# Ledger of designs, part 52: designed miniproteins, single chains, continued (3)

Each design is a single chain, and the fold is of that chain. pLDDT is the mean over its residues in the fold that is shown.

## One batch from the design tools (miniprotein)

Design m9798
Fold by ESMFold2-Fast:
Structure m9798 (fold): chain A 74 residues (1-74)
Amino acid sequence: SLEKKILKIAKEIMDELNLSDEKRKKILEKLKKPSTITAIALDAISIQMEDPSLSEDEALRKAVEEFIKEELKK
């Protein structure tokens, strides 16, 4: 499912960034919201439209990376 795919990518990115348990929990709680999943999916479509050379999975990863970066700025 799309939700499982996004969650897997987010966990990989959080591991790469060595985020604290508190920050991981806050990001994971937001990812449980259907509105968050929809926003990430729409961002992935926009990214792929701007760069058609990207695969769907590459565009989805970029959308998840931007979501996590945005959350870390708050």
Scores: mean pLDDT 85

Design m9799
Fold by ESMFold2-Fast:
Structure m9799 (fold): chain A 65 residues (1-65)
Amino acid sequence: MEERRIAAAYAGAALYGMALGHRVELVDGDLVVHTRTPDPEAARELEEYARKIAEETGLRLRVVR
């Protein structure tokens, strides 16, 4: 559980660089990424990267458009 919190913090920091101004939050152990952007390519790249980070960290990913 503490290990999962550290993984979540690391995932958040890694995603911050790829977020391109989007919001990243941790809610009840889930990694939530907000991709409210008119640029569909940037949104897709962020979503793909976030899925990879979720698999590496074992967190549940939620993408909000």
Scores: mean pLDDT 64

Design m9800
Fold by ESMFold2-Fast:
Structure m9800 (fold): chain A 84 residues (1-84)
Amino acid sequence: ELTPEQARILLEAARQNPEAIVEPATGTTAAQVIEEAERLIREGELDEEEIVERLTEKLLGDGSAREQIRELVRLLLLVHRAES
């Protein structure tokens, strides 16, 4: 299992990579997904699956985008839970 520190490193790498595309049809980057997911996590109103579905709908993502979003949300929640 990933540690929170490993998750932070992976998230920072994704933020810094403009070629990390989550949804090719819209050109949505992993950095944009991370920013929106962090906002939803800070608001604290949605659970993990609700965040994944909200972001997938907002980005008009398919099943591949949903899985990439789920992975990013899991990394963010791992960091958030360790720092809470």
Scores: mean pLDDT 78

Design m9801
Fold by ESMFold2-Fast:
Structure m9801 (fold): chain A 80 residues (1-80)
Amino acid sequence: MSEIIKDAVKEACAKYKFPASEEAKIEAALTQLLASTPPGERKAYFKALADSLEKKLAEAEDPTREAAYADACRILANRL
């Protein structure tokens, strides 16, 4: 498993005090997305995903989980 994904998820989830089980779910999802995205497109893909998620946060009934996922995607994009 990529250390870059693990670090991004831990950093995002620590801000919202999520348990390790939620961190593991987000980490698994991002790992699958990274593996399915061509190497040359990974940074652009996660940047676009973070932008989309951040836009949707204004419409969410409980934005905390979406915010953590958006933060993880942004951190990952910046480190790719």
Scores: mean pLDDT 75

Design m9802
Fold by ESMFold2-Fast:
Structure m9802 (fold): chain A 71 residues (1-71)
Amino acid sequence: SEAAEEQAAARLAARVPKIAEKYGIKATPEDLLTAEGQEAVAERIAASPKAEEAHKEIGELQREIAAELAA
Protein backbone atom coordinates (compact mmCIF):
# COMPACT_ATOMS: atom_id res chain seq x y z
CA SER A 1 0.00 0.00 0.00
CA GLU A 2 1.03 3.64 -0.31
CA ALA A 3 1.12 3.91 3.49
CA ALA A 4 3.59 1.01 3.69
CA GLU A 5 5.69 2.63 0.93
CA GLU A 6 5.73 5.93 2.87
CA GLN A 7 6.86 4.14 6.05
CA ALA A 8 9.58 2.31 4.10
CA ALA A 9 10.74 5.60 2.52
CA ALA A 10 10.83 7.28 5.96
CA ARG A 11 12.94 4.43 7.41
CA LEU A 12 15.37 4.67 4.47
CA ALA A 13 15.57 8.48 4.83
CA ALA A 14 16.40 8.12 8.54
CA ARG A 15 18.93 5.28 8.32
CA VAL A 16 20.72 5.35 4.93
CA PRO A 17 22.57 8.68 5.59
CA LYS A 18 23.83 7.38 8.96
CA ILE A 19 25.08 4.10 7.45
CA ALA A 20 26.72 6.01 4.57
CA GLU A 21 28.53 8.32 7.03
CA LYS A 22 29.54 5.42 9.32
CA TYR A 23 31.18 3.42 6.51
CA GLY A 24 32.32 6.30 4.29
CA ILE A 25 30.28 5.18 1.28
CA LYS A 26 28.05 7.24 -0.99
CA ALA A 27 24.43 6.12 -0.63
CA THR A 28 21.07 7.88 -0.66
CA PRO A 29 17.63 6.59 0.37
CA GLU A 30 16.64 6.67 -3.32
CA ASP A 31 19.54 4.32 -4.20
CA LEU A 32 17.94 1.57 -2.10
CA LEU A 33 14.58 1.98 -3.87
CA THR A 34 15.90 0.95 -7.33
CA ALA A 35 17.73 -2.11 -8.65
CA GLU A 36 20.41 0.09 -10.29
CA GLY A 37 20.95 2.05 -7.07
CA GLN A 38 21.18 -1.12 -4.99
CA GLU A 39 23.84 -2.53 -7.37
CA ALA A 40 25.85 0.73 -7.23
CA VAL A 41 25.75 0.75 -3.41
CA ALA A 42 26.75 -2.95 -3.30
CA GLU A 43 29.83 -2.18 -5.45
CA ARG A 44 30.79 0.71 -3.13
CA ILE A 45 30.35 -1.56 -0.09
CA ALA A 46 32.54 -4.28 -1.67
CA ALA A 47 35.31 -1.67 -2.16
CA SER A 48 35.09 -0.56 1.51
CA PRO A 49 37.54 -1.73 4.22
CA LYS A 50 34.44 -2.53 6.34
CA ALA A 51 32.55 -4.34 3.57
CA GLU A 52 31.19 -7.14 5.82
CA GLU A 53 29.82 -4.74 8.48
CA ALA A 54 28.32 -2.37 5.89
CA HIS A 55 26.73 -5.25 3.97
CA LYS A 56 25.23 -6.62 7.20
CA GLU A 57 23.70 -3.27 8.26
CA ILE A 58 22.26 -2.59 4.79
CA GLY A 59 20.96 -6.18 4.68
CA GLU A 60 19.19 -5.64 8.01
CA LEU A 61 17.64 -2.42 6.71
CA GLN A 62 16.48 -4.18 3.51
CA ARG A 63 14.85 -6.95 5.58
CA GLU A 64 13.02 -4.32 7.67
CA ILE A 65 11.81 -2.59 4.49
CA ALA A 66 10.66 -5.92 2.99
CA ALA A 67 8.73 -6.71 6.20
CA GLU A 68 6.98 -3.30 6.13
CA LEU A 69 6.05 -3.66 2.45
CA ALA A 70 4.71 -7.21 3.07
CA ALA A 71 2.45 -6.03 5.92
Scores: mean pLDDT 79

Design m9803
Fold by ESMFold2-Fast:
Structure m9803 (fold): chain A 68 residues (1-68)
Amino acid sequence: SKVDELMAGAERLVEIMIAAGASVEVVVAALRHMEREVLADPSLSEEEKAEITARIEELIREVRARLG
């Protein structure tokens, strides 16, 4: 799905950033930017936006747990 494709990209970006030594603040800022882009995308339904936003919030929680 479009949602799964976008989230796979986000998860890949997180792993690249962590491997490159990015701080938790930088990784979270990148995910927050992605969240804003998703919310501003007129091609996404309200249901798709809600699902992606929820999954980005979960990914932010996982990043904070991993990096402190």
Scores: mean pLDDT 88

Design m9804
Fold by ESMFold2-Fast:
Structure m9804 (fold): chain A 83 residues (1-83)
Amino acid sequence: KKKEELKKKAIDLLNEASQLLAAGGDPERVRQLLEEAAKLFKEAGDTESAKIAELIRQNVDDPEAPAFAEIAAAITKLDLERE
């Protein structure tokens, strides 16, 4: 199914991005993965997950964004939805 495949790919990208972010990896690479994940979630019709991916991306880009605990919670929620 097209939508299921898009969601699975988006979740895989989000997990890869979260792993890189947790390891202190390249923020540019994390942003690219999150951007692609958000795009795929939108194509799958999962606007809530797309919004979460965009929120994580914005917090990586913006040093003034305060929501590291919110980012962790959002990643955990999406990971639970994966299964």
Scores: mean pLDDT 68

Design m9805
Fold by ESMFold2-Fast:
Structure m9805 (fold): chain A 82 residues (1-82)
Amino acid sequence: TETRTFTETVSVTLEGKGTYNVTVELDVYRGSELVASVKKTFTVTVDTDAPVTVTLTITETLTLPKGDYKAVGYVTSVERIP
């Protein structure tokens, strides 16, 4: 086993003034097999009605068997908070 850190950066465009919960998922694969999946929710406040593009970074540290892995990050949900 080895300890590995995976980091992925995603961009999301938010439209309209308010506070948003943006959920980002990090999927780790060995070949075609999904080995790990983690989600992180970011709270973003927008103070303008013009579209705003936000860059979010998700990082996860895993202990895995030695081998080659691929990580993929993506936005799974965007929710405006009251």
Scores: mean pLDDT 83

Design m9806
Fold by ESMFold2-Fast:
Structure m9806 (fold): chain A 68 residues (1-68)
Amino acid sequence: SPKDELIARVRALLEAHGMGGLAAQVERMLAGAPSLESMLTFVRNLADSLAPHHPELAAGLLAEVERV
């Protein structure tokens, strides 16, 4: 499903940047989201929070949102 594909891509992107613990937490949070729109809002907020220290990862997360 589009939701499962987004979860898998976000998790893989976080893992690729050495954030396996955050990836596992984000996977659980996204799996509990009530809608695809809620998931996209979560990923956008995550990207904003990471942007100051991880700008490349933040850009990658926003690109995944734009692909949906």
Scores: mean pLDDT 87

Design m9807
Fold by ESMFold2-Fast:
Structure m9807 (fold): chain A 108 residues (1-108)
Amino acid sequence: DEKELKKAIQEAAILLTSSGILVAGGLAEPDPEVSRRLLIEGGRLVREAAELLLKISKDEKAREKAREAIRYAELGIEYAERGDFEEANRALLEGIRHGNEAMDIIEA
């Protein structure tokens, strides 16, 4: 159903955009407790978006990009939990990039 696909793509786009805002905020935040919370939440939104894209996609290239987005989101959350905020930021930005690439393939 094209309508269900379009809705899921819009939901994933909102999640990835929201994640980007939280990741940028987390990197800029001088309080390490607040930075950690923002980066972990950013990673959770990337994972949720990528899981949604994986559920709706039949394209193997898009599915592979969604799996990479999940992998980087989980890695970024783990780094943020340890206080490795620069590594968390790098991993989460890669997760967002892979998620956006998966979405672009699905829309093509």
Scores: mean pLDDT 90

Design m9808
Fold by ESMFold2-Fast:
Parts: sequence; structure tokens; C-alpha cells
Structure m9808 (fold): chain A 93 residues (1-93)
Amino acid sequence: MEELARRRARDLMDQAAQLPTVGAQIRVEGEVVEYKGQRLTVDGFGISGSAPGVAAAWARVTSEDGVTVVMSALRNLDDPERVVRVPVEDPPV
């Protein structure tokens, strides 16, 4: 069950990475991303529901300095081409 949720989050994050978005680019686990001038590694992710018809995914990214931040991506199920990404302090799980 966790494996399926994890794969869905990864798929959602990967799809989100293909779309133009405002804010940070989020990638699959182990991927390196640029955020506010820092190189970050994705070391965790999940999904949650934020609103009816919206699937939300989050990724935990850690800088090479050991600073950890959580980033989220929202996907509207009625408009799968629209994704919003924002950093958050805590994962939505």
C-alpha cells in the first residue's frame, strides 16, 4: 500500500516537473534540483488531498549543507496541465 502511494506521488511529481509552474521545481527521489540558488536532493515524498478534485504531492529535499525543506505540488484533477508548487515547512501528511 505504501509502495503504491509512493509510486503515485513520484508519478505526480514527475508530471509536475514537465509543466511550467511558479516556484520550485520538484523531482523524483534522489534527483538533484535547484531551488533559490541551492542544490537540493529529494529524499522523501508523499501525497495528500488538499481540496475536492485536487491531488497534492510533497517532496522533502535536503541541501548539501544538511538543511531540509518540504516542497509541495498541487495538481487539479479537472485541469491536469495546471500545477502549483510552493515550499512548505511541514509535509501535509
Scores: mean pLDDT 47

Design m9809
Fold by ESMFold2-Fast:
Structure m9809 (fold): chain A 93 residues (1-93)
Amino acid sequence: KALEAALEGARKAKEGGLEAVKEGPGKTLHSGIAAALSGIGGEFLVEKLKRADEAGTSAYSGGQSAIDGGKNKARELGQRGKELGELGRKLGA
């Protein structure tokens, strides 16, 4: 299973995160995304992002933006659902 590789990647991302903080925000963001994706089993996305980085900056930026946008949208939808549920309870009371 990919869990062992994802865990190893998360550990390296955590250790690299300290160095990335010194280098700049862009590197820190990349390390954070890699760690998060490893935790949720998104290792294939990390691998694709790595390949895009090899291909070029524009391809890398596109992949990173797509991942970030997808996560933000999923979080927003989940939050909206909870808020609508709470609002329904208050209005129904």
Scores: mean pLDDT 56

Design m9810
Fold by ESMFold2-Fast:
Structure m9810 (fold): chain A 93 residues (1-93)
Amino acid sequence: MGRIVIHSKSSREALEQAAEMLNASGLAEATVLEDGTLEIETKASREQLEAAGAALEKSGLAKTTLNADGVLEIHSIGDATVVASLINAALQR
């Protein structure tokens, strides 16, 4: 099971909107935690997570690390809703 964790300084409203966008796609289950972290559970393969991380870094909107446990950790520089849109696009390919 592919997991994505987003660390963002975006407002809670933006994080909740990002979670709704991800959940609406049917490709992921996203939850906003009390600490402002967005946790995403996906059926994505490791290759799809690597592609998503590469796309985010290429956009200049985030720094990403895919750890040994298969968790993609994202430190967002940009808006959380834009990051969510890029994740959805990467998971659809």
Scores: mean pLDDT 79

Design m9811
Fold by ESMFold2-Fast:
Structure m9811 (fold): chain A 60 residues (1-60)
Amino acid sequence: MKEFAREIAERAETLPVEEVGKLADEYLRKMESERRKAATDPELYQKRIEEGEKKLKEMK
């Protein structure tokens, strides 16, 4: 998330002011979706490992 502010700042300097406004609004929605996916991604990975442990408990 810290890089997010930095990326916007860099793009704001490179892109026209009009486009910066549109990008900021789109980035807000993208950040929300990405944050939700990022939170799910590590959980999916952990679930895979936990599944292995669960099988071990059920088997031996």
Scores: mean pLDDT 64

Design m9812
Fold by ESMFold2-Fast:
Structure m9812 (fold): chain A 82 residues (1-82)
Amino acid sequence: MKMKKEDYVEQIAREIKEHAQELVDNIEAELAASEPPSELAKEYTELLIEAAEKVANGEISDEELREMAERIVELLEEMEKE
């Protein structure tokens, strides 16, 4: 990878925290309009929606968000290998 995994996890967590409601709205609209491209992409979008929704509702700790971001990064890495 071109950047450290820890830096990427922190970037993803920050993006979710800053754009939580916008991410939920945009991803839900795209999922309604398109066929799911793969099981990995489906899991990725479901985790993004869940994390963003919990952030928007104030129901997530920074620690929990970081753990979800780690899983999201793992899915992105798997998708890049395909």
Scores: mean pLDDT 71

Design m9813
Fold by ESMFold2-Fast:
Parts: sequence; structure tokens; C-alpha cells
Structure m9813 (fold): chain A 74 residues (1-74)
Amino acid sequence: MVTKDAFTGEIITTNSEEESLKAIAESLLKYAGSLDLSEEQRRELEKLREQWGNAKSNQELAQIIVQLRDLLTS
């Protein structure tokens, strides 16, 4: 079976590469922005977009990805 939502399960396996983390975060942000989100979820998404733009480390990128996953699966 093929799914386009596979990235949440693949985040752990790509944790060593900064470019991969940025690509995953960008894909999740784009996907989240296409969803019919509540006002609270939309506010959180905008905060995560700003944090992603200001992220200076792989740890910060990983935290943003985790928060995006939680936002999308909550």
C-alpha cells in the first residue's frame, strides 16, 4: 500500500541529515496548511512556521517536526 503521509514514520530514520529534516518539516507545514484547521491549530501552525524559519540546529528542526506531527494527529 502506498501513502503520502509516510513522513511521520520516516522522521526517526532520517534524523542524521539536516537537509532531510528541513525537507520533512517543509512538507508537513505545507500539508498542514492545506487542512481545514481550527483557529487554535492554525495559530500553532503559524508559530511553527516562524520557528522553522528561525531554526539554527537539527534539534530545533526535530522539535518542530514532532510538534507538527502532534498537531496533525491530535
Scores: mean pLDDT 69

Design m9814
Fold by ESMFold2-Fast:
Structure m9814 (fold): chain A 91 residues (1-91)
Amino acid sequence: SDKVKEIEKKFLNKEPVTVHIEDAQDVVQLMSIFQEALKNDRIPKKITLVSDSPREERMARALKDNIIDELKRAGKDVSSITLEIERLPAP
């Protein structure tokens, strides 16, 4: 999808990444991109997970925890990446 391609491009260039976590597929796709980037030492300095509902915020929080766990498993310094959750008002 276009969303996936834009995220992959940001990771490839180590640019700040902002992703709206709308459903479980977004979580799966971002984790896949993150794991590939981790293998290739292409982790950006900042990832912002955007949510607009309590359900999306729970998914974003779980995703953040998973990213932190993967970084720790890989022996990476968790403080080397800024990992934020942003809550937007519902449309």
Scores: mean pLDDT 83

Design m9815
Fold by ESMFold2-Fast:
Structure m9815 (fold): chain A 63 residues (1-63)
Amino acid sequence: ISKEEGLRIAQGVLEAGKQLGNEAIERAGRAALEGKATDEDIAAAEAQSPSLGRGVRLAVEGL
């Protein structure tokens, strides 16, 4: 996955977290955009939403 695609996915996860009011998803998306997402951030997002957490993992691989 390209860096550009990773940034788009991370932004989408951040926006989804804000819309859902879910701090774990919002934090994971923001951290991925900043290139600072940890395994803990990804795991917390996956626990709340497996699809959004997987999105963060893909974004981190592209960044």
Scores: mean pLDDT 81

Design m9816
Fold by ESMFold2-Fast:
Structure m9816 (fold): chain A 74 residues (1-74)
Amino acid sequence: MEKQLEAEIYLALAEIHLAITKIALDRGVADPEETKRMLEKAKELANKAVELDPSLQGDADRIIKEAEELEKKL
């Protein structure tokens, strides 16, 4: 079950990138270029999680949707 563990790690990293971005935006310290890069990384990590474990599709879709909504604010 190494692939399942790897998928969970990728999903967790995606959530961490999303959370850091939300905190930076809420505090008014977010750099637009850095924020966009972090959101793109969150989407990439979420997609990798689904490639390893398709059961994570729902969680990944949520992360991708939130990242896209935050990108629209830049």
Scores: mean pLDDT 83

Design m9817
Fold by ESMFold2-Fast:
Structure m9817 (fold): chain A 100 residues (1-100)
Amino acid sequence: VEELLRRAEELAQEALKIGKDSGDKLGEIAGETGLRAVELAREAVRNPEDEKILLEIEIEVGIARIILGVAKVAGDKVSEEAARLAVEAAELALEAARLA
């Protein structure tokens, strides 16, 4: 569980860095979405009886996937890479929360 959260955080931070370093706001939003999923997953690990937190993480996964779709349609390779990492981070965060 902790190893999944650590990997998710690293991916989300990489996504945020890509967005910020390139000045790409969509990439930055993707990274922030991934980090929110990780924070929610850590809360779920501390409060495993709160099923509402799992739903909130699923929403963040959905948002990251929407951002990835938008970046692909726009042909924005920087936002696409950041969003791809954010989706992976959010999915790992959800997996960690479900295992708790």
Scores: mean pLDDT 83

Design m9818
Fold by ESMFold2-Fast:
Structure m9818 (fold): chain A 87 residues (1-87)
Amino acid sequence: SAEHEALLAELEALVARAEAALRAGDFDTLRQTFLEIRRLSLEGRRRNLPTTPRSQAVERRALGILAELDRRDPAAARALLEEMSAL
C-alpha cells in the first residue's frame, strides 16, 4: 500500500541518518534517530502493516548499526536499547 511504502521510505531515511550520526560520533543524533525508528516501527505493527523483504532489509540495517555501536561503545548501546525497550 502507499501508506506502507511511505512508512518504509521514512524508516530507510532514519536508518541512513543513524548511519551518518554513528560515523560522525554524534551520539545525541543517533539516540534521537533510533527512538524515532522504534516509535515508527511500533506504529507500523499497531497498524498491522505486513512484513516484507524490504521491511526485513530495513530491520537488518538497523540491527547492524546497533551492533557497530555496541562494538565501539557497549555502555551507550546498552543505554539506548534500554530506552528503546521502554517505548
Scores: mean pLDDT 87

Design m9819
Fold by ESMFold2-Fast:
Structure m9819 (fold): chain A 71 residues (1-71)
Amino acid sequence: VKLSPEQARAVGRAARAGLDAAVRYVIDTGDAEAGQEMGRAATRAGAEKAGVPVRDEADLRAVGAAVSSVS
């Protein structure tokens, strides 16, 4: 899926608190697998709030890459 820069920023803003929480969880616990799962959940929730459809894992990875590219 291709996102506009505005959509990517909207997803990033919506996901930011969840992504920050995932990073903090890894720092506090050392559980990288749980932290990665939290990050994926935050990205899915952010995309849903921004109105970006995520149908499969490929869409989720594309959204995550687009959000990272607009920081």
Scores: mean pLDDT 76

Design m9820
Fold by ESMFold2-Fast:
Structure m9820 (fold): chain A 66 residues (1-66)
Amino acid sequence: LEELRAEQDARLKAVSEENTKKIREFEKEHPGEATDEEVSKLIGEILREIGDALDEAFQALREAEK
């Protein structure tokens, strides 16, 4: 069970690192000129990816408890 938790933590960390990379690419595309709408869209995409990773983690934990 602890090994499974560690794997899920590693996946969440990977998602966080990918989101950091995505923010850097966004800054390259919009150097100091990003609109509130563009920023909100980026944040929405990041939150969705985090949500998907969390859902996978919770499903794996639920299966392990079964």
Scores: mean pLDDT 72

Design m9821
Fold by ESMFold2-Fast:
Structure m9821 (fold): chain A 65 residues (1-65)
Amino acid sequence: GEVVTETVEVVVPGAEAGETAVRLAQQKVDEARARGWEVTDLTVELRAEGDKVRVTVTLTSRRPA
């Protein structure tokens, strides 16, 4: 089946990093499921950048055979 990897990255204040990560991860999973694709991998990474946090969400989805 066809495989697609999508990455979303934002930089937010540290206090918002956790809720932002959850929201973006959920959004990406919902988008893949809405198109009928199987989520095969989901990676969420938070990295400190001074007084802010870089939130990276990477989702890999596969079209069913």
Scores: mean pLDDT 85

Design m9822
Fold by ESMFold2-Fast:
Structure m9822 (fold): chain A 74 residues (1-74)
Amino acid sequence: MSEIVGVVGGIEKGSTGEAVLFGVVTLEAGTDGPYRALLNTPEGPREIEADSLEALEAKLRELFPDVEITITPV
């Protein structure tokens, strides 16, 4: 079963805190990967997968270079 293990936030760089991206990170219970981000973005919904939270955060920063990405573990 997939569990929510984190919350994703994204604030536009150079703004005064404008949230432009948000979503959740899921993980299969009892495993350490893959991590899957389910995101609402200005371009529409997106799904991004990675082997770790660190790798996922790096992928999100590559895809959204003008956004300050944060992942908060639950």
Scores: mean pLDDT 77

Design m9823
Fold by ESMFold2-Fast:
Structure m9823 (fold): chain A 62 residues (1-62)
Amino acid sequence: GAIAEAGRRLAALLRERGTDRLPAAEVRAILESVGLTLPDSLVDAEGLVDGDALQRHLVSHF
């Protein structure tokens, strides 16, 4: 479904960039493209979103 596709896209970006965190603006854009919103609680003080925290959030919506 749309949530699973968003999760795969975000995991692919993390792997391609060799990072464990993504800018909140990029995460928000991908989630909005599939009708989801990014909770502010997932955004850290640097404006980044942890990949593991994001994956746990998405799995809770399956």
Scores: mean pLDDT 81

Design m9824
Fold by ESMFold2-Fast:
Structure m9824 (fold): chain A 103 residues (1-103)
Amino acid sequence: SLEEEVKEKAKRALEKLTGKPVSFSSMKELLDALARALAEKLVEEGKKFNSLREVMGAVLKILSELLNISLGEAGGLLTLLAKLAGVSLDELMERIMNLVKSL
């Protein structure tokens, strides 16, 4: 199913970001873990963000490179993952930006 493809891609990205095997019990748990790992990667790169658009651009580039997919495909993956977890894409980007500020 499309949901299984989204889970597999998100899991693979998370495993590449953390360098370790990943297990999860829900889409929300997977999304929360991925958001945290992406925020940690952004902090490691030392970038400052003043807008959700800048956070989105940085996240899309990381996912595109990790999964060897286009920026458009990365955007589609994030949109579907957010929807399956019951959140909007904007809410996900705000969560990542807030995590970057708190790390």
Scores: mean pLDDT 84

Design m9825
Fold by ESMFold2-Fast:
Structure m9825 (fold): chain A 83 residues (1-83)
Amino acid sequence: NNDRVNQLVQLGVDYYRLSQQYLQQGNYQQAISYAQRSLDYAQQALSLDPNNVSARSLVHGSQNLIRLGQLGLTDPQQAQRLL
């Protein structure tokens, strides 16, 4: 169970980092896609261990990247200022 939670968190972190990379490149659609994948893995980890601090932090982080990516689609200059 702990091994599965750790695996899900690591997958979420990997997709979170990909989302950040694409945000920095101005590829907002791809950034949103990877942030949504990160959020999905973080939520799966929390369903197995609701007290996992890393998974909770990853949920908040991924939701923030989704919002920033959505901002980038409508106001790319404002999104770049927030990076």
Scores: mean pLDDT 90

Design m9826
Fold by ESMFold2-Fast:
Structure m9826 (fold): chain A 85 residues (1-85)
Amino acid sequence: SLEEEIKRLSEEIKALNDRYKALVEQQKNDEILRGLIYAAMLDPEITAEEGYKLYQEMRKLAEQNKELVEKSRKFYEDLKKAIEK
């Protein structure tokens, strides 16, 4: 009983740490994306090639964020299951 409780809490702490790292990575990606958008908005000489590279970077970051959202969903489901017992 006590050993099972300690194991469950350790697993929950690990999941929280993994989720925290994912959120930090998402915030970093969002900050980079915002920086790229602001740089483009302030640059009157932006070329079509530069605009296309920005679009590709945005697409890549959006796909990475989709994976982070999926990890968060799984963590939430596991947490909900633990609480409902």
Scores: mean pLDDT 67

Design m9827
Fold by ESMFold2-Fast:
Structure m9827 (fold): chain A 98 residues (1-98)
Amino acid sequence: SMSETIRKFRLMAELSEIRVSLEILKKLVDPNDPEIKELEKLIEQIEENVFTDPEKARELAEELIELAKNFKPKSAKEQKLIDDIIAAARRLIELLEE
């Protein structure tokens, strides 16, 4: 349906925002930072599950928010990128619960 198509585009938009924010963050931090590696793994798993297992994607997005909140930013730009990831992940969860 048209509503399902719109929902899929909204999910893709939030996933894109999370991914772009992560890629920018990776350019600012040590790429070998274990916290960054764990964020990347969760984001990859969310991307893999969002359309095939939305319940698992929701749980992974909740884990991403918790991990991101515990991230220790070294700059205001890093903090903004983490905040953008959290905000997009929250919107993703809302879409997955509809």
Scores: mean pLDDT 88

Design m9828
Fold by ESMFold2-Fast:
Structure m9828 (fold): chain A 83 residues (1-83)
Amino acid sequence: SELLEAVRRAVRRALARLEEALADPSLSLTQAQHLAFQVFLEEVPKEVPFEDKGRLAHTMLKTYLEKGPAAALAAAEELIDEL
């Protein structure tokens, strides 16, 4: 699905932005999360329901911080498969 591939791209771009922001010593953890969330909202398709956008954003950012990038991508993929 073109829609699902666009969601996967939004997730990958948001997590890449989080990783870059976390490497920036001038940014707080909260600022890094906010920047990643903004990228996700800008890239995710408008057709995705608001509740699914929120769940994806929360799950990917939380899992990245707790378990790292590979776990975050896997958790996001499980939610994308339910769309």
Scores: mean pLDDT 88

Design m9829
Fold by ESMFold2-Fast:
Structure m9829 (fold): chain A 73 residues (1-73)
Amino acid sequence: SILDLLREALEAVKAGDYERAVKLFNEAVQQAREKGLKPIADILEAARKAVEAGRYPTAINLLETAIELVEKQ
């Protein structure tokens, strides 16, 4: 479920739908915290801040990193 949220957030950022991306980040952070995945939650909070700052390539790289870490589980 968290992996699907991360993939949808990545597509939203790439599409320029930043409002949808922020909502998906908030949902993914909540699920990561509930599952005790602190490194994933920290990366997603950094990705949200990157989007809010207009640093979209940085946000994409952070999301791709979070996806890789979740897939390695």
Scores: mean pLDDT 85

Design m9830
Fold by ESMFold2-Fast:
Structure m9830 (fold): chain A 88 residues (1-88)
Amino acid sequence: DALVAEFLEAARRLAELLGMPEEEVERFFALFEEHLPTLSEEEIRLLLEALRLQAEAIEDYKRSGGKLSPELLERARELERRIKELLE
């Protein structure tokens, strides 16, 4: 329950940083809530970490006035790739 709430909060934060409309964010929440019960706690925690790292990289980019943090973004992409490999 708490883990799912953290996941949805992280997903919303990322979507807001990407400039997604509220309607799209709400739709993604509905899809996540529908599919989250099919995921293990470990899978949800791994995805949560990926979302948080990506959001942090985007926040740093915006805060710096247009500088991309390649280290954080690269870590986020690698983590996303690892998750994809796990789900294959």
Scores: mean pLDDT 72

Design m9831
Fold by ESMFold2-Fast:
Parts: C-alpha cells; sequence; structure tokens
Structure m9831 (fold): chain A 91 residues (1-91)
C-alpha cells in the first residue's frame, strides 16, 4: 500500500542506479505474491528486506529492486536468486 510505495521510492533513490530510477516503481504487493507462490521465496524476500533495514548498501538495494521487478514478471526463480544476492551484499 502507500507505505510500500514510499519505501520502494527511497530504495530507488539510494540505489544510485540511473537505469533503475527511470523504471516505474515495482508493484506494492510483491511480498504477497511471493508468500502465495513459494514459502522459500517469501522467506528469502523477508531476509533481504531485514538485511537492507540494518545497513544502507547500494549493491544490496540494486539486487533487491531487481528481485521485485522479477516478481512483477512472475519469474520466481530469478526473484529468489536476486533476493539471495541482496542478502549476501548486505552482509
Amino acid sequence: VDKDLEVLKKLLEESGDEELKKRELPKANAGLIAAVVDQELYETFLKAQIALSKKKNPEANKYFLEGLYALDERDFVKAKKLFEEAVKKAS
């Protein structure tokens, strides 16, 4: 909802990636899509979100945003890998 859109907008600004800034914001319900489709995907999404909340990391932000775009495309395999990379970069 509105809070998710504001978070995504801040992540885009903090990514420093001009290509990502030109894209429309990912869908606000990406986490809900992950929860319904695959429990492991949802758990990986939550781990990435928690990791990003602890440290500001432009590379981790980039992978997280790319994962959200993959969820919008319904590419769940790609989304999971991107969220795993976001966790690694945030660590």
Scores: mean pLDDT 66

Design m9832
Fold by ESMFold2-Fast:
Structure m9832 (fold): chain A 71 residues (1-71)
Amino acid sequence: MALSAEERAIYAEIARRELLELGREAGLPDVGEQIAEETAARIAASATTEEAQAAMKDGLRRLEEAIRAAE
């Protein structure tokens, strides 16, 4: 599905907030912030829902990897 510029901005902001919160809860606020910003930027640049979903999945995977490495 095609995304409007407004939809991309909203989804990017949701992703940023979710990843920031997960990083904070995991005790990795700096890493969480970096991944959140990069993921939000990728979602904001996405033309389709599929691209935005792929960006979010990659962001979550990167954060999960960082959390596992810290444990």
Scores: mean pLDDT 83

